# Designed miniproteins, single chains, continued (5), part 14

Each design is a single chain, and the fold is of that chain. pLDDT is the mean over its residues in the fold that is shown.

## One batch from the design tools (miniprotein)

Design m16452
Fold by ESMFold2-Fast:
Structure m16452 (fold): chain A 82 residues (1-82)
Amino acid sequence: KAEEVLAEIREQIAAATEVSPEVRELALRAVEAIAAGDVEAAARAAGEAARLEAEELGLDPEEAAAKAAEVARGLGEMAKEL
């Protein structure tokens, strides 16, 4: 179950050509960290990916940081269910 969901997420990230290669790489690192059971690394990578994406969309630094923190929290909750 969990591994199948992670594989599907990896495919979706790889197919997201509208996102910069840097954001895609960070998102993939987060998924790999989840698969390895490294919740802290996963949350950090996902947060950085969200922050970079928000900056590319022209959001202000405070909003970008808030979005990154929210993504990191959600990923931590997801990892607890694995």
Scores: mean pLDDT 73

Design m16453
Fold by ESMFold2-Fast:
Structure m16453 (fold): chain A 63 residues (1-63)
Amino acid sequence: MSGDLELLSPEERARVQAGIDAGLQLMADNPEDRQAVLRGVGRVLRAIGDALDLALAKRRAEK
């Protein structure tokens, strides 16, 4: 259930997914580095937050 993400264009959704993938990859590449794992988590949360912010902005702009 995507809810607010339904307002995103395919290109915007791909950008969000790329951000999530980048965070997950950082964690996968550096599993022994707790700081890198935390940065990976932060990257994923930031991508999700940016996606929700964009979706909410689009909802406000939609007439």
Scores: mean pLDDT 74

Design m16454
Fold by ESMFold2-Fast:
Structure m16454 (fold): chain A 85 residues (1-85)
Amino acid sequence: MLLTPKPELLELLKEVGATSDTLSWPDLVRYFGDYIVKEKLGDLSGPSGLVDVSDSRLGELLGVDELDIFDLERLNELLLSNIVK
């Protein structure tokens, strides 16, 4: 199933190489991770999985100061809230 990110999320994903307005869920998660690494918000290979997004465009978009990348349910909820219904 292809997902259409909202314009604000799509702009961030395009900064890390997303070329389409629609993405599969694995591609969306991959570009999201690439954005975190590009902006130096966190180390996705770290054991804690915690990413400080305070004072970042991503944190403002998601409405959070911190992400736990291992909390897949919460990450899914935050990303899906930024998908066109």
Scores: mean pLDDT 75

Design m16455
Fold by ESMFold2-Fast:
Structure m16455 (fold): chain A 69 residues (1-69)
Amino acid sequence: IADRFAEAVLNQDFDRMSQEMREIRESLSPAAFDRLMQELSAASKEYQDDLKKLAAAYKEIIDRYLEES
């Protein structure tokens, strides 16, 4: 899931990102998903000028939350 989401970010494939995000939401509690979204938002602000770093950060955050589930 996290790898496919990161690939979709790199390719700017918004439909694929939406699909992978739905799978992530279904894998997490609502509270965990809210925290995940906050961390993804913070990463997007931090790495707005570097798409590769942004994709890597998103993958790391998603992997961490899915492992805690």
Scores: mean pLDDT 77

Design m16456
Fold by ESMFold2-Fast:
Structure m16456 (fold): chain A 80 residues (1-80)
Amino acid sequence: DLDERIEESRRRLLAGDEKTIRDAVKGVKLFLDQGLISPDQVTLELAAIAATYQELLERGELTEELQKGIRERVKEIIER
């Protein structure tokens, strides 16, 4: 479940998990490079989504369905 994975990433970021923080930084950079977000839109919620995206990408588990789900959640955050 994508939402479960994002919530786990959020918990790890709040706990100061170094690997998850690095994944969030890498994921945010990819979102910026893709034009999905601007630098002023980076929040804890978006960082958790970005960390999840990066982890799935590194594991080769980023399916078309998961990528769509990630993009939809990013849009929900930035359109608020």
Scores: mean pLDDT 85

Design m16457
Fold by ESMFold2-Fast:
Structure m16457 (fold): chain A 94 residues (1-94)
Amino acid sequence: SMEEIERILREALERILEAVEAGASMAEVQEIVRETAERLRELGASEEEVRAATTYLLTVAHDFLTNPDLSREEKRAMAEAALEALLEELRRLR
């Protein structure tokens, strides 16, 4: 369901944000993204949906890592705006 996909993506965002705040590398964040992709596939997400979601999470992670001077709240706000765009794309793929 879209509600379960949104929940999984929000959980992944919080994990990525916590990891980046703890000094994680892109490689460590990529593992979170991989685990998230597996959860989405188990939920029955298509490969197009999984690709869109993983592209979104990797882009957000890159933005967090390249803008370390942003506060946690500013990073979350940026990620939330991008998530709304992703959720609209995922609704169109269904």
Scores: mean pLDDT 84

Design m16458
Fold by ESMFold2-Fast:
Structure m16458 (fold): chain A 78 residues (1-78)
Amino acid sequence: SEGEEALKETEEVAKKYLSEDAYNRIVEGARKAYELSKQGKLDEAREAAREGVEPFAEEMTSEAGNKISSGIAKILNY
């Protein structure tokens, strides 16, 4: 449930503060990371999260980006 809560918080922050393109890509990566993490595929989960955020590195240097990175880290630690 902590992973589900982290995913939901990540989606809400991304939707509110990021561009539509960043929101769509980051949330897709975070959802994929969550599903892979649940399967114990941590390396694949980290790669999915990276692919979502890497194109939007500039947007990720914001306070919203820090919250999203924190949410993704919580997803990847479960």
Scores: mean pLDDT 79

Design m16459
Fold by ESMFold2-Fast:
Structure m16459 (fold): chain A 70 residues (1-70)
Amino acid sequence: LIPKTQNLSTEEKKKKAIELLKKHGVVSVSELAAELGISESEARKVLNELEKEGVIEKVGPKKLGYKLTK
């Protein structure tokens, strides 16, 4: 079940993830999923794309959090 409207969600999810990172400083996959109303696997895909772009980096290996690179 892959609705076409979810592709816009990918770019919006990336922007919302950045907003949440600014608000919270560090955001976990579960927190991002809850805030965006998406699954953890979808939140992980968003974070993976941001990490590939060099926008975010992993923080706290046990908490698996992410933060903005600057």
Scores: mean pLDDT 72

Design m16460
Fold by ESMFold2-Fast:
Structure m16460 (fold): chain A 100 residues (1-100)
Amino acid sequence: MVEELRKRLTEGLLKLYEESPLKAVHVAEAILAAVEAGDFDRAAGIAAAALGQETGDLMRQAAEAGDHEELLEVAREALELAERLLEEKEERELQELLEE
């Protein structure tokens, strides 16, 4: 279950990154903040709205199973991914300005 959640968070954030890298970072930050606060319903709601209902459902299932430490780890990994994607986009935009 946690591995499926990790996969769907990654896939959802990559899709959201195509629309807006900044949105991907903000969504990942909001999910992590909710998980850190123990507000798993809010974390699942954010994930469902931004990354798809299946991702939200998996977050709720993991929380109900007591996988709170694993949820925290997965949420941190999601934010690290989103931040990396934003950094890579900013680097590409800089390269375009330099006409490389």
Scores: mean pLDDT 81

Design m16461
Fold by ESMFold2-Fast:
Structure m16461 (fold): chain A 65 residues (1-65)
Amino acid sequence: MERLEEARKIAEELKKKIPNVKAVLVDGDTVQILLKEVTPEDEKIVNEAKKRFEELGFKVEVIYE
């Protein structure tokens, strides 16, 4: 499905922009973003990615270490 392909692209962009992203897991209707730690700049980027995932119809969970 195009949703999954677009979600993968967003995940790859997020990992490239934020080294502290441990993983981005896509499972059915849910995207989990696992972060080791976050700065204010990283939080802005994560929030932007979250909005993009939500526009694709995913539920987004952000998990901090």
Scores: mean pLDDT 77

Design m16462
Fold by ESMFold2-Fast:
Structure m16462 (fold): chain A 55 residues (1-55)
Amino acid sequence: SVEEHLRRLEAKAAASTDPEQQARIQRVLDTVRKLYEEGKLTEEQIADIEREVLA
């Protein structure tokens, strides 16, 4: 689900010891949530974003 993908991104941000990485992940989360709520992103696109952020 979209919520599971967002939760994993939140967990990555919380586990990060690098403030710049944490801030970058938070910005991605905020943008993804907004675009998904506006119907501009699919669950598949959110999964792709998660993969890139967790790499």
Scores: mean pLDDT 79

Design m16463
Fold by ESMFold2-Fast:
Structure m16463 (fold): chain A 79 residues (1-79)
Amino acid sequence: SEMEKKKKEAQKKIQEIAAEGAKVYEAALAAGASEEEAEKAGIEAIAAKKDEIKKLAEESGDEAAKEAAKEAEEVEKIA
């Protein structure tokens, strides 16, 4: 089913975006940043992809992805 393939691809891309945020967080900690600074950097990296997350959430029907997109929007509002 093409719809199931699209769902799987959307979920994979959502995981890749989350992994990018985690990498930024870990890299910041390794560079001597505080936990708060590292979290902010990771969130900002995810927020930069908010439109992509929104599209993927719509394609996957994943509620967690929808919540991530909403949080990315809130971060952009204060940045």
Scores: mean pLDDT 72

Design m16464
Fold by ESMFold2-Fast:
Structure m16464 (fold): chain A 73 residues (1-73)
Amino acid sequence: SEELERAIKTLALSTDKEAIVEAARTILEKYPEKGELALQAVEAAQADEFSREAARLVYEQDWEGLEKLEAEL
């Protein structure tokens, strides 16, 4: 899916925390089974800790954790 590919690229490569959170939400909402792919992408990109945390929350399907992460923005 083009939307999934765009969301994963944003999560792994963006420096915009708000965009990273929105990408994580998109994956959790529409592609919750793709959390492992998101996690692998941020690891391969050697992304910042914020992106790695967002990907971990997607992998764990942790909506509450993602809401807390967004609240810190």
Scores: mean pLDDT 87

Design m16465
Fold by ESMFold2-Fast:
Structure m16465 (fold): chain A 74 residues (1-74)
Amino acid sequence: SPEIDELLIELAREHQEVNDLIAAGAPEEEIREKLERLRKLLDKVESRRADLTPEQQAAVDIFRESAEAFEKRV
C-alpha cells in the first residue's frame, strides 16, 4: 500500500540519519531526539506488521535492533 511504502521509506531515512549523527559524534540531545522519531516510526510500522512482506518484516526487525543498540548508548 502507498502508506506502507511511505512509512518504510521514512524509516530507512530516519535510521540512516541516526547512524550519521552517531558516526559524526553529534550531541546526545540531537541523537536522542532523532532516536525518538525513529522509535515512533518503528511503532507505527509494527502496528501494520501483518501488511508487510517477509522481506519488509526482516528489514524492520534489523532497524528495530539497530535502534535498540543506539538507545543503549545515549
Scores: mean pLDDT 83

Design m16466
Fold by ESMFold2-Fast:
Structure m16466 (fold): chain A 104 residues (1-104)
Amino acid sequence: SEPVASEEEFFEKTKKEFEKVLELIKNGLDEKAVLEQLKEYAKKQLETTKDEKAKKYLQKAIETDDFAEALIYYTAALATLHYGEEFGEKLLKELKKIREEFEK
């Protein structure tokens, strides 16, 4: 396995990167193009994923027409695979909260 960041480092870095993505969306990012690319990554990941919770998150990423929502679910799936279901759920809730606060 490749070296992975600690749970705390991954959590804080992911939050900062997600906030940057929200700023890019606000400043005219082509959401449709990046959504289509993200859905292809999610579909490929789903083919090899055996964890049932991560599968549900990947399916939600594929089914949504919202890039930020797709990114939240895709990221939660990866977090679940690397750090377990509790960490994935914690990160999912935090990213949803960040998005809600940004859209105010």
Scores: mean pLDDT 84

Design m16467
Fold by ESMFold2-Fast:
Structure m16467 (fold): chain A 76 residues (1-76)
Amino acid sequence: SSMEEKKKKLEVDQELAMFLMSLYMGDTASAKKQIDKLADLKALDALEKARDYARKYGNKDLVDYVDSKIEKLKKE
């Protein structure tokens, strides 16, 4: 339904915002938890944005972590 789609979008936007804050603060552990939640939501577009931000900030560990989640989702 449109209401469920709006709820999912809000959850995705919130997790991505928290990921960006964790990334900015250098909190890789919290950032990975936000990536896990985005993957559970199957939010491929948000995961691709998270990867691009991690790459821009030079966090290779987070780039590799996001890439592993994207690959798993694309094989489903």
Scores: mean pLDDT 87

Design m16468
Fold by ESMFold2-Fast:
Structure m16468 (fold): chain A 87 residues (1-87)
Amino acid sequence: DAAEAARQAAAEAEIRPLAEEAERLRAEARRAAAAGDLAAAREALERAARLRGEALRLAAEARGLPVDEERLAALVELEAARGAAAA
């Protein structure tokens, strides 16, 4: 139906810029880490993890799937920790 298609398209439009921003922040984190700025790298990775969590939430909502906020928070924390450990 048109309303469902419109919601799906709107969700995809919101998800795309979040995914692109998260990837840019990961690239920024790699550059910061290479420059020895581990604090900036960690901050960028934490921001990237939050954006990815938001994108996953929007994707689940668009499909009518239940949003597990605890699981999303754990995923965001795990991604930030993994990124911070990267050399």
Scores: mean pLDDT 75

Design m16469
Fold by ESMFold2-Fast:
Structure m16469 (fold): chain A 60 residues (1-60)
Amino acid sequence: GVEELVEEVRRSIEEKGIEAGEEVKKKAVDMLRQLGRDDDAEAVEKASDELIREAREKEE
């Protein structure tokens, strides 16, 4: 579900860094949109953007 996809973004940020997390986010959002799940795609995008902001703060 959405929560599992967001956790994959978080894992990618922790293991590979912010750019990898952004790439995983884009792939997840694109896949959800292809399936016609626009609401889920927006939820993943919003939650993932928040994780990316937190990661930037942690890096600083």
Scores: mean pLDDT 81

Design m16470
Fold by ESMFold2-Fast:
Structure m16470 (fold): chain A 112 residues (1-112)
Amino acid sequence: NVEELIKAGNELLKKGEEAFKKGDLETAEIYYRGSIILYEKAIELDPNNKEAWLNLGKAYLKLGEVYYKKGNYDLAIEYYQKSIEYAKKAGTEEGKKLAEQSQKNIEQIQKE
């Protein structure tokens, strides 16, 4: 069950990334939000699942990038902050690097 939720979330995350690369921000947002729901369900079933926390952090980073491209900087910062929080909960080196990337994205917006 948890493994199936993570796999389904990963599929939606990939589809979101494909849409984002094509400039389809609306479709990218739908897929990223869908992946978030699936990773949240995985965490409800297994709160110690590092992969689910890491991928939840990745999905929020991607959602922040969508709102940054839309020029909605307040929402972009909120989603980058969520990315940092969840990436840190993963407790992995990849999570640390993800949190650093989200922090840099916040700093770039604030340097106006």
Scores: mean pLDDT 91

Design m16471
Fold by ESMFold2-Fast:
Structure m16471 (fold): chain A 71 residues (1-71)
Amino acid sequence: MIDEKEIDEAMALMQESVIRLAVRNTPPEDWSREEAESALRLLDTVKEKLGELSPELQEIRRRLEAVVAAA
């Protein structure tokens, strides 16, 4: 039996890497509303599992929130 904390941390780190790569290749402002909403849900999961987002992810989250609000 693996500790759920270790699984949650590993999954959150994987999701963080995916989001960082996506944003590096395509600015959040070029994303569709649906894509931005999906990414925000992933960021919520990462924050819940890790307790806080890295500064880079906090900036990405703010930009994605602006995209959703502007749509």
Scores: mean pLDDT 78

Design m16472
Fold by ESMFold2-Fast:
Structure m16472 (fold): chain A 99 residues (1-99)
Amino acid sequence: MEEEVKKLLEEAKKKLEEGKKAFEEGDLQTARDYFEEALKKAAEAIAKATGEKLQKTPEDDLVRAYLMIAEGKASEEVKEAAEIGKEAAQLLSKVDQAM
């Protein structure tokens, strides 16, 4: 479980960085696809770290992570996943505004 969570976090970070490069190059569709995958991987990491099933949307898993952080119950992995997911969601919004 811990190794699976770390792998998902690494994959999410990689997708986030690839998306940022595509965005800088003006490839908005590729950037969007990478940011969406980063958000999805962050949500999967939250689900694995909490022992819960994936929610209906990645945003629902982020909300769950934020509630756990507010309650002081979040692990470091959940905090990291929430931060990656938040950045990916913000960048997706930025891509949508540029399209």
Scores: mean pLDDT 80

Design m16473
Fold by ESMFold2-Fast:
Structure m16473 (fold): chain A 78 residues (1-78)
Amino acid sequence: MSVEELAEELYKELLEILTSKTLSLREKQRRIVELVREASKTEKGLKAAEKALEKIRKEHPEFEPFLAPAMRVIEEKK
């Protein structure tokens, strides 16, 4: 699977979490962090996660505050 394909899959999963009416703010942040941490286990996954988060920030700027913990995970992974 390409970085672009992984980024699109992650984008869809992140957006599903962010738009959920049943998940609390805490659960959304937790799931997003978990998803990004799992993806970031590989260099390819790290690049895909970074692209997915960037796409959400660009297309859905209202969700940027929810992404801050996940962006910190990417920064920690270098």
Scores: mean pLDDT 80

Design m16474
Fold by ESMFold2-Fast:
Structure m16474 (fold): chain A 72 residues (1-72)
Amino acid sequence: SIDEEVLEKLKELYERLKELIEKKAPKSEILKVVQEVDKLIKEYLDKLSEENKKEAFEITGEMQELLKKAFP
């Protein structure tokens, strides 16, 4: 379903974000990933099942912690 595809995309973006931060990639490249996450959340979060919504919140929470390390 589309909601499962959204969750899969969030996981892909999370892995990409981890790689970029670990490599200390340019801020512009990191921000592009953040922008894609923001778009997905704004468009689809309310359409996800409660279980998938909870998982999405866990993934985005981990992303936020990574971003705090990159942009304190």
Scores: mean pLDDT 81

Design m16475
Fold by ESMFold2-Fast:
Order: structure tokens, then sequence, then C-alpha cells
Structure m16475 (fold): chain A 99 residues (1-99)
């Protein structure tokens, strides 16, 4: 379905924007409150959940090179988001322990 390719490309774009946003938040993590860090990693986990849901749908439809390429991009961006979310969560836990 043409809609599946469009959905996948939209999800890649949104996930890439999320990576840029959360990487900037992570760079300023030492200046953030525990509550701001918790909100950031929870928002990152929400984006990861949406990427995983789109990825799962595309996996069932991955019969063309174009769909496979989008699937590979989602997997790559998803892995980057997971790493950022884990680092944000670690920063949150370290700040809570210092209180």
Amino acid sequence: ERGALGLGRTAVGEAREAVDRFEKILQEADKLTPEELKKAYQEAEDVIARVEAVSARLRKLATTPELQAVQDELDTVGARLRKIAEELKKKYEEKVKSL
C-alpha cells in the first residue's frame, strides 16, 4: 500500500526530529531538574513506542526494497532514541540519588 510507505517516511522524519530534540536536552542535562529529566525520558520512551508500532506494521508489509529501506531507517533511528532515553534516565537517577 502507498499509505504504508508514507506512514513509514513520516515516522522516520518525526523520529529524527525527536533525536535532535532529545540530544539537545541531554547536552543540557546537568542544568535540568529531576522532574524535567523524567519528563524528557518519558517523552523519548513514548516516541520509541510509536516508532516500534510503525516498524511492526511495516515488517508485515516489507515486500518491496522501498519498504525495507524505510524499515531499516526506523530501526536505526529507534536504536539511537533508545540510547538517548537510557542516558536521560541515568541522569535522572543520578540527580535523585544526590538529593
Scores: mean pLDDT 83

Design m16476
Fold by ESMFold2-Fast:
Structure m16476 (fold): chain A 68 residues (1-68)
Amino acid sequence: HMLSEEEIEQLKADIEAAAQAAGVTLHSIEVRGEEGLVLVKVTYDAPASAAQREAFNLAVVAIVNRAI
């Protein structure tokens, strides 16, 4: 499926929630959906610990896998 604009906005919201849960502050989030693929680009606003980044990355993978 091609992701709709609403699905992309929901993915961004889910990723922001995951960042807050992991204690990570993001500068920007970009999501692009293509057939069978989801590209997520995030930039960090502040340094995060390795544990925080790992927790956040695992959450993002779960969010993306749910969307495709």
Scores: mean pLDDT 77

Design m16477
Fold by ESMFold2-Fast:
Structure m16477 (fold): chain A 65 residues (1-65)
Amino acid sequence: PLREAARKLVEAVMNGDYDSATKAAREAVEASRGNPEDRQYIAEAVKAALNGDKKAADEAVERIR
């Protein structure tokens, strides 16, 4: 499911786990294919995770359909 892929991506990014982040990113891209809104929320979650803002990242993931 898209939310699970996005959650894994956030966790991997925050942990600096490049391999897991790459796998989760591919899953999220595939699952959000044709859904610009979901893709935007994934981008917001990644930006928040890169800034170490777990709360903002989780909120963005929750906005995914």
Scores: mean pLDDT 77

Design m16478
Fold by ESMFold2-Fast:
Structure m16478 (fold): chain A 86 residues (1-86)
Amino acid sequence: SHMEELRELAREAIRRMREIGDKVRKNKLSVDELLKLLREVSELTGRATEAAIEIGDRELLIEVASAALHGGVSAAVQALVNKIEE
């Protein structure tokens, strides 16, 4: 169903954003790589948020926000620190 496809899209986006956050925490990445990951998190966050809203699932929306913070803030902070250290 359309609702199930949207839920699957949101769950895949959550998994990917958490993977990005974990990768950033475990590795010193280049500024270019971090900016690419940050752009990916932004795109995933938008799509997953729209899906959660369409479904009407508050818990899913909270999970999307949590995953976006895990991936996005980690990437942004490391990119800023690495850029300043250049």
Scores: mean pLDDT 89

Design m16479
Fold by ESMFold2-Fast:
Structure m16479 (fold): chain A 78 residues (1-78)
Amino acid sequence: MDLGELHGRRVAPTVAAMAAAIRAFLATLEPGLRVTVSYMPSTETLLFGVERVPGDEIELEAAEGAPAWLREAVAEVR
């Protein structure tokens, strides 16, 4: 449970759809986690990497090399 894990969700490649999917996923999580979001265009899948971090909040970030629209969706959720 204290190691990283990966979750996937199929969503349309739009800022609004990505933001909605990110919000829904975060609502299922406990505080003290870092969530890194990436996207796989070939399967239209949002990928969430989840890692336990010291603290009592949920940290949200876009993966390195993520497209601008995915970074915008992450920023909209924050």
Scores: mean pLDDT 74

Design m16480
Fold by ESMFold2-Fast:
Structure m16480 (fold): chain A 66 residues (1-66)
Amino acid sequence: MSLDKKKKEIEEQNRKVAEGLAKLAREYARQSPDAARAVIKGAEASMTPEEVELVRKAYEEALREQ
């Protein structure tokens, strides 16, 4: 198995990036749903499934709060 410390550092960095994309998806969900979908697709191409879920949940939550 990989070293827990390295895994934690990578998870924290990826989470920060995912949080940034999640904020972007949330903003776009209100203004341009198509742009929000593009952000999610970008995350799917470059991030882990867990990080993609963070972005997707933020988008869904923004839609629910409308």
Scores: mean pLDDT 73

Design m16481
Fold by ESMFold2-Fast:
Structure m16481 (fold): chain A 76 residues (1-76)
Amino acid sequence: SMEERKAALKEAARRLFDGYLAQAEADPRVTPEQIAELRRLGDEYLARLDKAETVEQAEAIVNEFLARMDEILARA
């Protein structure tokens, strides 16, 4: 169902975020400020995903979230 697909996408987003955070915390070039930015982004985007009405909206939010996390880590 569409609801099951949205739930799966939200779970995937959480797992991706956890992976990015773990990678950042393991990299000595990543600053505490960048880690704090990642955590704030995670809170913001996961909340936005909870409000997504369609799979298409959820996919767009996940793509934006990944791009923002990559941008923060590219500054390392």
Scores: mean pLDDT 84

Design m16482
Fold by ESMFold2-Fast:
Formats: structure tokens, C-alpha cells, sequence
Structure m16482 (fold): chain A 105 residues (1-105)
């Protein structure tokens, strides 16, 4: 299970380096689903879920997300930032929010 988790994250990291527009759209859709789950207010995201969200956001950004998708990504990342306690993960999320904001300009 731990090996599968690390392997899945490594696969997402490789996808993030050269994300296609199709992969970017799929990642943005996955982030919307995760946001809906967080807004239900029943669960706090695990470190694994936060790391997966960070990679999905990177894939969407590198895949050329639309302005609407960029705004949705920012909103999702802000919600995750409020619910994670890990300072390193918070710093990475803040960097991604700033990158997405620059792409909106």
C-alpha cells in the first residue's frame, strides 16, 4: 500500500513535467471533485490527499488550464490550505496559488 502510494505520486510527478491539455483538463476535473468533498465539511484531508491535490494542480497548470479552470484551481488550493496543518505543504500550495494567479493575468 505504501509502495503503491509512492509509485502513484511518482507517476503524477512525471505527468506534471510534460502534461498534455487532455491530462490538464482531467486533473482540473479531479480537483473539482475533491473540492466538493471538502466543502461537504465531514473530512480533513490526509497528507497523502494534500500531496495528490498539489500534483493535480501542477498537472492542470502545466497542461494549459483555461481562466475558468485556473480560478477553480485557486479556490480548491485555498480550501486545502485552510485544512492542512503541514507547513511544508502549506508553502507548496501558496506557491501554486501564486503561479495560477500569474497565469490569470
Amino acid sequence: EDEEYERDLASLEEVAKNATPEQGKAAAQALRGFRDWLEAGVFEPSEAEVRRVILLARIALNGGASKEELQAIIDTLRLVLQRTGDPELKAEIEKLINEAKKKLE
Scores: mean pLDDT 79

Design m16483
Fold by ESMFold2-Fast:
Structure m16483 (fold): chain A 97 residues (1-97)
Amino acid sequence: SNEELLKLLEEVLKNPDDAELWRKVGELLKKTTDQEVLEKALDALEEALLKATNPEVIELIRENFMIILRKSTDKKLILRAIGAILRAIGKLLDLEL
């Protein structure tokens, strides 16, 4: 599961506007409790948010940040996830969604 998630994160960074890949990422994120894996997922999702232009994809990235937040136990990771959610919301507002 964790290895599959990390591989899928590499794939989604190559195709950040693929909504189906983001849905698969979300399903795998729901299954992990590994804080190191959540941190790597957060890093990849933050990178993807910078590249994403599709509002539906930006909303899926925001949902995945929320999954990471809910599963995070480390204060530093929690604060990063909150900041990432706010950045995703800001990007959606700039697109007048």
Scores: mean pLDDT 84

Design m16484
Fold by ESMFold2-Fast:
Structure m16484 (fold): chain A 59 residues (1-59)
Amino acid sequence: SLGEEAGRLGQEGALAGKASGNEEAMRLGEQGAVLGLSARTDAQAQRGKELGERALELA
């Protein structure tokens, strides 16, 4: 599902941010994972995915 994909991307982004020492990337990844896993709507899941993708770009 989109929520599961967002959760995975957010988690990967958080880990990448931690590895690179980029606090902003880590926080965005953590936020993306939380939003994705707790999403009640497709819009929330999509937002989580976007945050995870941004975290990976910054890392």
Scores: mean pLDDT 84

Design m16485
Fold by ESMFold2-Fast:
Structure m16485 (fold): chain A 93 residues (1-93)
Amino acid sequence: MDAETQELIQKAQELISRARELAMEAIKNYENVPLAEQLLEEAERLIEQAQALIEQVKAQPSAPQSKILQLGIELGVALLVLGVARRIVDRLR
């Protein structure tokens, strides 16, 4: 049970980190709108997967509340970065 919960947490963290990296890459490539859009679409898919994993973590009785809170904060930061990146790209359309 604990090992399964730890694996879900690690996978969620990896997806959040990757999504944030893709959103940052979209900002760096903002002048290449087709590439930026592709990166943002991939980041959005990873965020959706991370959200599903976080819900699975919350359903685990062995999940530490501190880790759930940490995942929520990291997800929130990733969503803010994604929102900023999307706003920049949309203004260039």
Scores: mean pLDDT 83

Design m16486
Fold by ESMFold2-Fast:
Structure m16486 (fold): chain A 64 residues (1-64)
Amino acid sequence: SDMDRRRQVVNQILDSWISSGIITADQARQWRHVIFVHRNSVMMRNVDAAAAYAQYRTNRLASA
């Protein structure tokens, strides 16, 4: 389903961020819970927010 695709993409992104030290494993666990437990309302907006957050962290690293 569409959610299975989203789950794989989100897991790959979060795992990459943990490995790079961008976020902690605890933060990733909380994000997974929010994204995967709540399908609608806040989550639809948060999927776009995840892209914005990735952009924010990438800009920080690029400015190193």
Scores: mean pLDDT 63

Design m16487
Fold by ESMFold2-Fast:
Formats: structure tokens, C-alpha cells, sequence
Structure m16487 (fold): chain A 91 residues (1-91)
């Protein structure tokens, strides 16, 4: 499963990260790391995209939503279609 993360800062700076996860069970650990990095850098907006099987992307979206809430991010938009899921988050 492919993961793309875009972090936007108050300064207008944008950072992008791409990663791949072969085991969906490792996803929560990877996402905790991503959100911790975003928190430390002061990201105000985060967009996460998942691409893979419909089962994997649905699972990934739900895990990302729970991790995001734990880090104080609010869900602004979510979408899922045909093995692609997108989550837009804001602090």
C-alpha cells in the first residue's frame, strides 16, 4: 500500500512524504511517527492519501482518523473510491 502525506505550515511552507507499507498492521506505527513529526514541526494542515486494495485503503483511512484525533487534528474532508482514500486534516 502506498502512502502520500502533505503537510502545510502557517508560513506557506509545504512538505511531502511518500512511503510504502507491505503490512497493514504496521500502519499505525508509521502514522504515529508521521503525526509526531508534524506536531514537532507545527504543521497546521495535513493531507494523507492511501493507494492499494479497497480493504487496505478502508482500513488505513480508519486508522489514520483515530491517530489524527489522538494528535488533536480535526477531519475536514474524507473520500474513498476504487482503492484510493484521502484524508484532509486541520488543527
Amino acid sequence: MKIKVEMKYKSGKVERIESEVSLKEALSILLIGVFEDARLKGAEKITIEFEGSEDDTKYALEVAKKVAEGFGFKIKKESISGGKAKLELEK
Scores: mean pLDDT 82

